# Designed miniproteins, single chains, continued (5): the designs that were tried, part 10

Each design is a single chain, and the fold is of that chain. pLDDT is the mean over its residues in the fold that is shown.

## One batch from the design tools (miniprotein)

Design m16334
Fold by ESMFold2-Fast:
Structure m16334 (fold): chain A 76 residues (1-76)
Amino acid sequence: GAEEAGRAAEEAALAGGADTEAMREAARRGGADELGAEMAAGAAATAYAAALLYAGREGAARAAGRAARESVEGGV
């Protein structure tokens, strides 16, 4: 579900940064459909890049996880 997608995106971001493909796979493993996985990956990558400017790598990974979870919860 959304929580699993969020955790997987945070772990993927922490391991490999803003790799959109890894984040898409994480969202799919969390139960998102094709469209949901693409949108969650895009949201996660964008949140990671933005947060990296002020929160560092760990903060950016947490932001990516939150964005992925919110994207799946929001009906995408």
Scores: mean pLDDT 75

Design m16335
Fold by ESMFold2-Fast:
Structure m16335 (fold): chain A 81 residues (1-81)
Amino acid sequence: MEEAWKALSESLRKALLESEEEYLKELEDLIKNGDKEVQELAKKALEHLEKFLETEDWEHGVSFLLYLAVAKTLAKREQEK
């Protein structure tokens, strides 16, 4: 069981590192241009990304992706009004 979690964490870290610059650009845009809720979600995503890169805990990797997806969805809805 533990070996499977380590493999998942390493796989997620590799995928995130390959796209790190693009994810950081997206987070920066959301923090600069988003409303209060979008900014809070983007900051939470950044915190989880930093913790994932430091600890390689898959829960932080999943949380990062979840918060980023929600922040992007809310930002898009506000801009389409």
Scores: mean pLDDT 75

Design m16336
Fold by ESMFold2-Fast:
Structure m16336 (fold): chain A 84 residues (1-84)
Amino acid sequence: SAEAQRLVEEAAEAARAGDYERASELLLKAAELAVEYLLSLAPEIGEERARELAREALERAAAMAERAGVEEAAEALRRRAEEL
């Protein structure tokens, strides 16, 4: 969604400014919006596929957070993916 994309952009700005706590909060909020959206597709694509897409989205978000140096967000996102 546009909102999730905006949160990711704000998180990148926070990370560049050295505000890793804010970057982490924004990335986790963006990831939950993406998960909520993907899981809402279950009636159309099936429960299993919706969970698979949500897990993949969380794993991609974790990799991006890791590359940006936001390690706490990366760990939280990977743990969230394991819970699906």
Scores: mean pLDDT 83

Design m16337
Fold by ESMFold2-Fast:
Structure m16337 (fold): chain A 60 residues (1-60)
Amino acid sequence: SRAEKIEAAIEATRIALELVKQGLSPEQAVERAREALREKGYTDEQVEYGVEMARENLGV
């Protein structure tokens, strides 16, 4: 749903930002966020939407 896509985007961005703070590159952080969303049970569509938003927010 729309709400679940937004939730995935917030979660992906939050995870990626935290990983960048820990020293990962933005590209690596976004890929780790992808795996984390998959592990949390988000659908492929929700994962891709969230990752795309995280990339935009991190400037990659």
Scores: mean pLDDT 85

Design m16338
Fold by ESMFold2-Fast:
Structure m16338 (fold): chain A 77 residues (1-77)
Amino acid sequence: MEEALRLEEEAVEAARAGDAEKAVEALRRAFELARPLAIRELKEADPSLSDEEAEALIERALEDAIELAKKVAEAAK
């Protein structure tokens, strides 16, 4: 978990520096590391959620995070 948080911080720093590619790479790595814990947390919050549905929510969150990081990096230029 700590490594995933570190990668999220790295993604934020890269986006602020205008490096969209580095920010996206760090986000993808962070989400991959956090995926098993995120699935468990989602299912704990909503016990009716299937593993497949939890994975879909995580993928949507990653897509949204990537889009935001690209916008932040563009604005930083």
Scores: mean pLDDT 80

Design m16339
Fold by ESMFold2-Fast:
Structure m16339 (fold): chain A 65 residues (1-65)
Amino acid sequence: SEHERIAREMAEKYGRPDAVPLMVAAIERYGLSLEEARTVAELVALSGARTEEQADIVARAVKAR
């Protein structure tokens, strides 16, 4: 899917392959646009988020804008 591709791209860019499942779950849970999905994936990678709950906080903040 495009969401999985975006997540993998950001995970590779920031050296966070472990974060791909967290990125995808958060992006799909909130029905984000492709631009919002890129922002969420990048922030999840940069923030050091390790749990779905942490990734959720990022996704909710991005969607609220």
Scores: mean pLDDT 83

Design m16340
Fold by ESMFold2-Fast:
Structure m16340 (fold): chain A 77 residues (1-77)
Amino acid sequence: SLAEQIRKMMEELGMSASQLADLLRMQVEMLHREGIIDPKEYQELMSLLDKGTVEAIAQAIRLMEEILKRRLEEEKG
């Protein structure tokens, strides 16, 4: 699972879940600033990252990938 892959990566990099969540919050802030994600998507991503669990981080990453894929499809059309 993605959560299992994230746990392994965190162990290899010596990162905590909170440190990974902070890094992802920076990415979400940038995507919102650039207008790539809407306010509802922003709130959902930030809410997931605020939980500070590997499972919530995995959910946030999946949601972000879905949003970015949709935006890329819109740009190509």
Scores: mean pLDDT 82

Design m16342
Fold by ESMFold2-Fast:
Structure m16342 (fold): chain A 79 residues (1-79)
Amino acid sequence: MEAELAAAGARAAAEGEKAGDAAKAAGGVLRAMGAALAAGKDREAAEEAARAAREEAEREGTEAGRLAGEAAENAARGA
């Protein structure tokens, strides 16, 4: 019962960390694209580049999320 809940929680935490890492990376890229827009770059091109960068960050977050999820779960159990 509680073991099932703990397993579900760990899986949810891993998914959250994966999404969080990807979102943070995408946010950084979006900020850089925003700075380029302020410099007078083509807005449509900047938006397309930001979307592609977000997709790549989401992919990168997949592997990082797995390790981060494990570490976060261990830290939570230790706290």
Scores: mean pLDDT 55

Design m16343
Fold by ESMFold2-Fast:
Structure m16343 (fold): chain A 55 residues (1-55)
Amino acid sequence: MSTEEKIEQLEKAIKELEKQLSKEEVIRFLRHEYSNEKDPEVKKFLEEKIRELEK
């Protein structure tokens, strides 16, 4: 799976989670994904999303 494909899948997953879960639960999911991710571009995407939600 390419970096672009992985980000696209994460974006879709995040949108679905935001509809069903609390902000705190979505942030927990994103932090877990960040800790397990090796791709620097995907990590930057996740970091940006966490920052946006923690606002």
Scores: mean pLDDT 81

Design m16344
Fold by ESMFold2-Fast:
Structure m16344 (fold): chain A 88 residues (1-88)
Amino acid sequence: MSFAERAAAQAELLEIVAAAAEALGAPEEEVELLRRAAELLREAARAGSEELAERLAEENRELLERADAAATRLGADPAFQALVAAAL
């Protein structure tokens, strides 16, 4: 799988995660972080070049790491897990 294909798949998952977080009443800042990361990965997927996609991800590595940490914390909640499973 190319980086662009992986980025597109991750963007879809982060949008589902953001929607589940919002439904559970997570802080707006956390939901915004997840949606911002999803938008960034979607832009990387649309870059038309694997090199440009990788550069966009690398330039925004801190944002992506923060979003991953937030998703991991949310994933520990059984209610969150149920909502994500229902959305998939």
Scores: mean pLDDT 75

Design m16345
Fold by ESMFold2-Fast:
Structure m16345 (fold): chain A 90 residues (1-90)
Amino acid sequence: MVEEYRALAAEAEADLREAAEKIEKDPEVKEKIEEEIKKAAEAIHKGDIEKAREHLEKAVELLEKYLSPEAAEALRRMVELLLEKAEELL
């Protein structure tokens, strides 16, 4: 699980860095993405996996316009693996 999660992140690394540079030119979108990630983390701490999934999916949706299809798919897989692992620990 952890190794596969890391591999997915590595595959998207270059595209994510390029997307980050583009997002720096759009601070409104950057703030929205950061807010959704923050809400997802808070939901995980509260044990609300369904809410965490909703917020992470919104963050990926906002990122998709700055990412290649491959990078967006890698992020979606990482979200699924994270939530699956969190559910197993509940």
Scores: mean pLDDT 71

Design m16346
Fold by ESMFold2-Fast:
Formats: structure tokens, sequence, C-alpha cells
Structure m16346 (fold): chain A 93 residues (1-93)
């Protein structure tokens, strides 16, 4: 449902907030995101797309020089994850 997709996106955003703030490692962030996707019953194809978005975020975080750049990278990743989940929802409805 749309409501469950929005809940999932908010939980992903909380994980990425912890990652950007240095509270968790990229490995822990990826693990938590994948556990969350499994809990919500996200398909293997969509899970792979979200892991690719995380790979791009991890690369951008490694190159970011300021907290603002890191926040912008995380916010863009959340937006892309939302788009992938919304497109999958359209295929089921």
Amino acid sequence: SREKVLELVLEVQRILDDYVEGKITPEEARKRINELLDKYGVSKEVKEKINEIFDELEARMAQASTPEEKRAAADEAVGRIRDVLMEELKKKE
C-alpha cells in the first residue's frame, strides 16, 4: 500500500540520518536497510535497485567534503528509493 511505502521511506531516512551523522558504518546502514526491505516484503529486483542507489550514496559520501554535501547526497538517495518503491507499487495496483 502507499501508506506502507511512506512508512518504509521514513524508516530508510532514519537509517541514512544515522549514517550521515556518523552514528553507524556504511556496512551497518546497508544491513539495516536490507533487513527493513525484507520485513516489508520488497521484491529481489527492487532490493537490488535500492542496493545500487546505496552503492552510489556510499561513493558520494566518501568524496563529500562538508556536512551539507553529505546531507544532500543522503536526501537524494532517499528520493530515488521512494521513486523505485512508488513505481513498484504502481505495477501491483
Scores: mean pLDDT 86

Design m16347
Fold by ESMFold2-Fast:
Structure m16347 (fold): chain A 57 residues (1-57)
Amino acid sequence: MTEEQLLEQVQVLLVILGFPPELAEEIAKRLLEQLSREQLLDVQTVRERAAEILKEL
């Protein structure tokens, strides 16, 4: 999986988890910078970190 494909998958996951679609790309970019590939595959870790990032936006 390329970084571009991973970014797209994380954005889709964020929308499914109820995050704003307008912020999903920015949240996903920050997640890719902050989390390892293993952590990005853990839905709970992604949800918790994304919620933290959203509070800072």
Scores: mean pLDDT 81

Design m16348
Fold by ESMFold2-Fast:
Structure m16348 (fold): chain A 69 residues (1-69)
Amino acid sequence: SSLERRYAQLYSARGITKAGGEADIRIAERRGKKMSPEEAKRLIEEAREESERLIAEMEEAEQAARDAL
């Protein structure tokens, strides 16, 4: 069905977004080695917060598609 195709697209995009967020967190962790402990912590927290926000947006879009049933 058209709804099944939409779910597949949202799950695929969510997987890509999550992988990207995890990569960004790893980059932040490596950069933190050259920064003060406080700056490193903030950089990592910002990367994590952004990743969580993007995942939440994808989940909200998925819920909207589900509510269309």
Scores: mean pLDDT 62

Design m16349
Fold by ESMFold2-Fast:
Structure m16349 (fold): chain A 95 residues (1-95)
Amino acid sequence: DPEDVREILEAINEVADETRELFKEAMEKLRQGEESVEITLPTIVLRTRRQAERVIEIIRHLAETYGWEILSIEVRLLPDGRYEVRATVRIPRPV
């Protein structure tokens, strides 16, 4: 559904700057000798459960592609009817 894709991309883009800063911090810790770094990704808020499930699949695909370990993925229904997705991942030092 083109509308769902647009809304998902907008939600991801809204947290892009926060995500960039988290990855900068993680990379700095890896440079300082950490073997891996645990990060909690910025919370993504979506209008429907199906959109939240699609975001989870995107996170899983990125984790598999880049060798991240998924420590947790949480989906929460908010009081306003929107869905909150929160994920924590472990980023290993690149080989």
Scores: mean pLDDT 85

Design m16350
Fold by ESMFold2-Fast:
Structure m16350 (fold): chain A 118 residues (1-118)
Amino acid sequence: MFEEFLKAVAERDYDKALELIDKLIEESTIKGNVTKEQIRLGLLLLAAEKVGRLEIVDESKFTKEQIIEGIKNNDLEVVKELTYAIINRKASKEMIEAVREVLKENVSGKLKEFIDSL
């Protein structure tokens, strides 16, 4: 599953990647205010970094703290920027670090093991 997910992300097979994420979410516990959509987007971003398909950019629209709070509050502007990062395969270090921190804090079970491997 993990290698199959990384391959799907590397190849931009997002339908397959999302199918695999949804199976992981079903076998895991979600804590706090993060949505399934935010988990999907976050895992796609971290996987794109892991497979070396993400361009790291110096400029960020938001600070790390703003991204963390925006995800926790389901801020549409922050979710939109996360979506654009995945589509364009460009993200700041602040976005990657914020997403990793939020996901690790708010999930348990197989999904947490998966994030720890990213």
Scores: mean pLDDT 83

Design m16351
Fold by ESMFold2-Fast:
Structure m16351 (fold): chain A 85 residues (1-85)
Amino acid sequence: LEVEIAVGVAEIAIAVAKLLMEKGKYEEAAELYKKAIEILEPYIDNPEAREVAARAYELLAEAYEKLGKLEEAKEAREKAEELAK
């Protein structure tokens, strides 16, 4: 199924971005979290894709906080909360 491939690719991007966060590469991590979200957007009505997207937004908010982008971090966290419902 197409959505299963999208979820799998997004999960790989999230895993790599988490490693970048551990290395202090916050801008690169934020780019990969955004790519994961972009991959999942067409499938947002699917509960599994929606859950992964919500998690990616939470992680993107953490990356933005590390970059001092507090407004963008707040927006990402709000999107994560919307998707978790």
Scores: mean pLDDT 88

Design m16352
Fold by ESMFold2-Fast:
Structure m16352 (fold): chain A 55 residues (1-55)
Amino acid sequence: SELQERLEQMVDDFVELAKEKGIEISPEEKEELKKRVLEDGPIVLGEELYKLLNK
């Protein structure tokens, strides 16, 4: 669905931001994050982003 594609793109963008901050996200972690976002919604990315930016 269009929403699923957008949420997956947001996860991809999050992974790139994490790399910029020196944090490596494995392919397995990325797939788990996609699952969480699809199940629990984009709020998951907001929470993870907040943690990443305040590290």
Scores: mean pLDDT 78

Design m16353
Fold by ESMFold2-Fast:
Structure m16353 (fold): chain A 77 residues (1-77)
Amino acid sequence: MAEEYYKKGLEALKKGDYKKAIEYFKKALEEDPNFVKALKGLAAAHAHLGDDEAAREAAIKYLQALGMPEEEARALV
């Protein structure tokens, strides 16, 4: 279930295991593509790893999932 993978991702973030957090958030999105909280988690995990481009792309997808057009979301990040 997407919520369970999301919780595991949050626990991995809390432990500083950012790569494992990314894996769990990706699994949450595989279970439920509309689980937009996992996109926010992906952005945070990538940002902690210094993967600025991956963090921005996840943030853009999160903003788009909230109804923001791509061009507007890209302007914010």
Scores: mean pLDDT 81

Design m16354
Fold by ESMFold2-Fast:
Structure m16354 (fold): chain A 56 residues (1-56)
Amino acid sequence: SLEEQLRELARKAREALAAGDRAAAREHYDQAISLVSDDPVIRAVGEREMARALAA
């Protein structure tokens, strides 16, 4: 299901961040956004939030 795919991508993103692999975390986040939004504004907001999280 979509929910299961999103949970799996979230898990992989968290594991990548814990390992210090920001590129892998970004890739998993980008996949999750692409599954839930065709709206470029929503995609841009998600991209900004992820960039903020990775900078912290």
Scores: mean pLDDT 73

Design m16355
Fold by ESMFold2-Fast:
Structure m16355 (fold): chain A 91 residues (1-91)
Amino acid sequence: GLALLAAVLALVAGRLAIRAATTREALAAAIAGALAGIGGILLAELGRVVEAARDAVAGAEAALRGALLGGGNPLAIALAAAGIALGAAGI
């Protein structure tokens, strides 16, 4: 429960930052921050499965960084990763 709540709060904070700034830099920073927060919280709560979770979080971070550097769509990647993480943490 707590991991899900913390992940939702991190995602909401990211969305609020996006709304406030509306720039691609602020959007990318807010999404990266929310994703890192969610990943960190999930790893702490799911320490017993940390190896598998670490791979998933690292992959999502690498994809986000690649999209930011390449000019892709990091929002879609971050939202998909956040959705999966929230679903897993909620159960």
Scores: mean pLDDT 57

Design m16356
Fold by ESMFold2-Fast:
Structure m16356 (fold): chain A 75 residues (1-75)
Amino acid sequence: AEAELEEAVEEVRRLAEEAESPRARAAAEEALAAVPAAVEEATRYLGDREEALRAVARGLREAAEMIRRLDEAEK
C-alpha cells in the first residue's frame, strides 16, 4: 500500500514537472499537497492505514488521468 501510494505520488509529481499546460501543472501540485490530509481522513474513516493508503493511491491515479486530459485539451 505504501509502495502503491509512492508510485501514484511519483506519477502525479511527474505531471507537475512535465505537463505543458500551466493549469495541469497547478492541478497536479494541488493534488500532491492534498495527500497528507487525504491519508489522515481516510485512516480515520476506514480505521485501517493499509486500506486508507490504497484508497488515496486510487484517488491520485484518477486525478492523474483527469490532469492528463486537461493537459491534452490545453496543448
Scores: mean pLDDT 81

Design m16357
Fold by ESMFold2-Fast:
Structure m16357 (fold): chain A 59 residues (1-59)
Amino acid sequence: EAEELLKAAEELLEKAEEYYEEAKKLEEEGGDKLEIEELEGIADLLRAFANYLKKKAEK
């Protein structure tokens, strides 16, 4: 159902924001560059999938 797709998209967007915030904090603290890039990559992937689900739910 469209309702379930929208809910899944919202959860994925929330997760993406969490990963972006973790990456930003690691960057500010001088963390590992590879780990920062991995977190950003995961966030980008989650956001892309969420956008796909939102489009699928829209009429």
Scores: mean pLDDT 83

Design m16358
Fold by ESMFold2-Fast:
Structure m16358 (fold): chain A 71 residues (1-71)
Amino acid sequence: MKELALKAIELSDLTGAFLITEAVVLYNLGRYDEAIRLLDAAAEEFRKQGNEEVAKLIETLRDEVLKAKAA
């Protein structure tokens, strides 16, 4: 998961990097619902920009957060 977040940050713009970083911090604090909400917003923003690769990486991060919440 951290590796996927770093890859998404490397491929994103400054706004995307901030959103992904904030989501990772929320995840590490156990604030899963807020992390999921922020990742959903970030994925939507990258899709609007036509960056489907980064949007898919963010959706993978979201799925990992959802699994952690369910465990």
Scores: mean pLDDT 78

Design m16359
Fold by ESMFold2-Fast:
Parts: C-alpha cells; structure tokens; sequence
Structure m16359 (fold): chain A 68 residues (1-68)
C-alpha cells in the first residue's frame, strides 16, 4: 500500500526538523524546500498555504521545546 500524502509530508517535516536542529539548514531554507516538495506532489496554492501554516506552527513548537 503506498504511503498517504499526509505520511510523506510528516516524514519530510521530521527530516527538515532534524536538519534544523543539527544546524545544517536555516528555517527559511527548510520552509522553501517544503514548499517545493508540496508543489511536486501536486498541491494547489490554497492547500500549500494551509499546510505550510500548520507545519510552521509545528516546527516552532518543537524548536521552542528544544530551546527550553
């Protein structure tokens, strides 16, 4: 059974979070890569906007907890 688009998105988010925590990429670079990833999956602009908003909140939450 192929992974759902949601599962692929979550895997990409975790990969980008690990790179961010390791200092390999900036937050802006992570969001840019994620936007390109969503476009490659065929998401519409409105869908990308909603997903990016949710992912940004998730990333900020994880980084805030890691910094505390």
Amino acid sequence: MPPSKEQLILQKVFELLRQLLAGKISEEEALAQFREFLRSLGYSDEEIEKLLASIRKLIESVLAQAAA
Scores: mean pLDDT 76

Design m16360
Fold by ESMFold2-Fast:
Structure m16360 (fold): chain A 74 residues (1-74)
Amino acid sequence: MSPTTQRIIDAAKALFDEKGREATTLADIARAAGVSRATLYRHFPSKEALFAAVEREVSREVGRELLRIGDELD
């Protein structure tokens, strides 16, 4: 997990929430993340790889937050 990878994933999540996955292109994600399309492809060689990474990040983020909240709040 590089800072650039996290920025791309965050941009993808925001755009998917705003206009859906079908309306969201890799170019939109690259622009929102502040990276070039070439940089995006270096980190995610396909749209499927990016979507899988977003799904894994969301699941990992939710799981980590729920575990931390359960451990620290009660």
Scores: mean pLDDT 71

Design m16361
Fold by ESMFold2-Fast:
Structure m16361 (fold): chain A 119 residues (1-119)
Amino acid sequence: AVVITESGGGTVPAGGSLTLSSQVSGVDFAAHAKAWLRQRPGQPPVTVAALSPDGRLRGYAPEVAGRFTISADFSRSTSYLNMADLRPEDTGVYYGGVGRAEGGGLDAHLGEGTQVTVE
C-alpha cells in the first residue's frame, strides 16, 4: 500500500516561512512525479508545485512562483515545499503527493494533508 505522511504545517505571520515535508513509502519514489496541492474551503485541491520523477524539472502555479520551492531527498523518499514570503491567501490544507509522470497531480496518491494558516 502507498503511505504518505505530511508534516511541517502550522500558523505563521504574513511574511514568514514554513517548510512542509511529505514522506512516501510503498512506491518507487524515483519513478513518480512529486506534487504539492493546496485546498481552500469549498474548493477542490489545485497543484501549486510539481517536480519531475528525476528531480530535474520544476513547475509552479503563477501565484507562488518565486516564493515557493519544491525539492526532494531521494535517499529518504521525501519531497519538500519551502514556502517563503507567506501571504494570508496561502492559507489552506496542503497535500504532498506522488503521481504517474504523465498524470501529474490529478492521478496523484495524496496524504491526509497539513493545515497552513497565515495571519
Scores: mean pLDDT 83

Design m16363
Fold by ESMFold2-Fast:
Structure m16363 (fold): chain A 59 residues (1-59)
Amino acid sequence: MEKKEKILKKIIEIMEKEEINLKEAVKKAAKELGISVGTIYKLFGSLDNLKEAAVKLKL
């Protein structure tokens, strides 16, 4: 699984399990994966792009 897809799945898993918003899930996923929040946003381009990708995977 590519790094980007792995990060996205981890964010979604945390959001569903913890019932927290996307921003908090990104922070928690970054900590668990040992990367910075900035690295996640850089990979997806923006928070809006990340939201769109997360919504698509939830459906």
Scores: mean pLDDT 75

Design m16364
Fold by ESMFold2-Fast:
Structure m16364 (fold): chain A 86 residues (1-86)
Amino acid sequence: SDLEKAIEYAKKAIKAVEEGDVEKAVEYLKKGIEYLIKASTDEELIESLKKSKEELEELYKMKDPNLGEAVKRLAEEVIKLAEYLK
């Protein structure tokens, strides 16, 4: 399901951060967010997720030193939301 894929990619993003591969972590988290958006019917949640994805892309462009921590926090949120919607 799209919710299971969202959880899978978010977990891969956390692992990539822990392994020091921040670029891979961002790509995995973007996929996780996209699957969560596909599974969601709540327009407010979809809008919030789109904004989170845009903020993540901006942090990556700026090479923000807190990017890894931001990826982990957002990935944990994606997992919690996807588990709640199952």
Scores: mean pLDDT 87

Design m16365
Fold by ESMFold2-Fast:
Structure m16365 (fold): chain A 68 residues (1-68)
Amino acid sequence: SMELLKAEAEASVYFLAAVVYKRLGDYEKAIEYAEKAIEAAKKIPDKEVAENIIRGAKALIEEAKKKK
């Protein structure tokens, strides 16, 4: 359904935003968008895709917190 595709797109967009903010040195925004990516990923029916995004986002949050 379009709603399921939207959840995957939202999770991916939030994760990419988190990566961009981290590269810009905005660690607060990087953490914020990574957390949004985790929330969106929980709605993805494909558990492998969901888990990959969640793992990546958690790793980014840990890295960003060390730089903050």
Scores: mean pLDDT 83

Design m16367
Fold by ESMFold2-Fast:
Structure m16367 (fold): chain A 83 residues (1-83)
Amino acid sequence: MERVDALIEKYRPVVEELAKELGPEEAMRLGTEAVLRELGLPEELIEEMLRMTRQASDESLDPERLEVARRMLETMGLPLPED
């Protein structure tokens, strides 16, 4: 639990910056993805969880905005899946 709390605090400023560009909902999704990767979850599971979240949403975010945000996460040293 303490490690998860530390990761959430670590990614809080990143989520805040992403929220300014993509909105708070999508920023939280990307922040969650980053935390899950730091915890060592497999890429396939992360992608499936994000897919379910998008399916449950009223409207999907533009793919272009997601790609920009993913590049920002990659620049911070997080490996992103190639789609």
Scores: mean pLDDT 62

Design m16368
Fold by ESMFold2-Fast:
Structure m16368 (fold): chain A 68 residues (1-68)
Amino acid sequence: GPATLAEVAAWVREHYPELEVRLVGDDTLEISGKLSPERLTGLALRLIGDFPDLAVRVEGDTIVVTAL
């Protein structure tokens, strides 16, 4: 089946333990922390590539991942 937000959260927590990962409701994941714009964009692009069945966007200093 499609990747779940729980799988995304586990992956981010494993590879970016310094970042805060919050599940907002049942369909949205927020990833935040002290990231440079370059690191933030790089992580968002990686998530888009690795989880193409999810919507990924950048809202200021936060990456927002939504189940489609």
Scores: mean pLDDT 79

Design m16369
Fold by ESMFold2-Fast:
Structure m16369 (fold): chain A 72 residues (1-72)
Amino acid sequence: SLDEEKLKLAEELNYASPEEVLRRLAEARARVAELAAAIARDGATPELLAALAAARAELERYERFIRVMNEE
C-alpha cells in the first residue's frame, strides 16, 4: 500500500543525513524536469506521460515526508 511504501521510504531517509535527504529531493525534482523537457521535445507518448506521472508521485512523497519531518 502507499502507507507501506511511505514507511519504507521513512526507514531509508531515517538513516540518511539531512544533506542526503535534500539531494534526493533535488534529484526527484530534476527527474520531473527531465521528463517534462523530453515531452516538450519529442511529444507526449503514453510511456513518457506514465513516467512523468510516476516521477511526480515520487516527488510528492518526498515533499510530504520532508514537510512532516519539519512540523513542530
Scores: mean pLDDT 74

Design m16370
Fold by ESMFold2-Fast:
Structure m16370 (fold): chain A 68 residues (1-68)
Amino acid sequence: SLVEEALRLAEEALELAKEGRVEEAQRLLDKSDRLGTLAVIQGASEEEVEELSRLMREAREEIEKQLE
């Protein structure tokens, strides 16, 4: 499903960010955001959307830490 793919990409982005691979992390996060938006349009559950939002926020925060 689109939401499952978005979640996978968000988790991978978080791990890449922790490794200092911020450009790759940002690319995966951008892809996750796009797929997540499509998943919402196609009827993903509120629970799935909340989980995705949480992971994406964690990945963004990690990227920001690495850029400081």
Scores: mean pLDDT 85

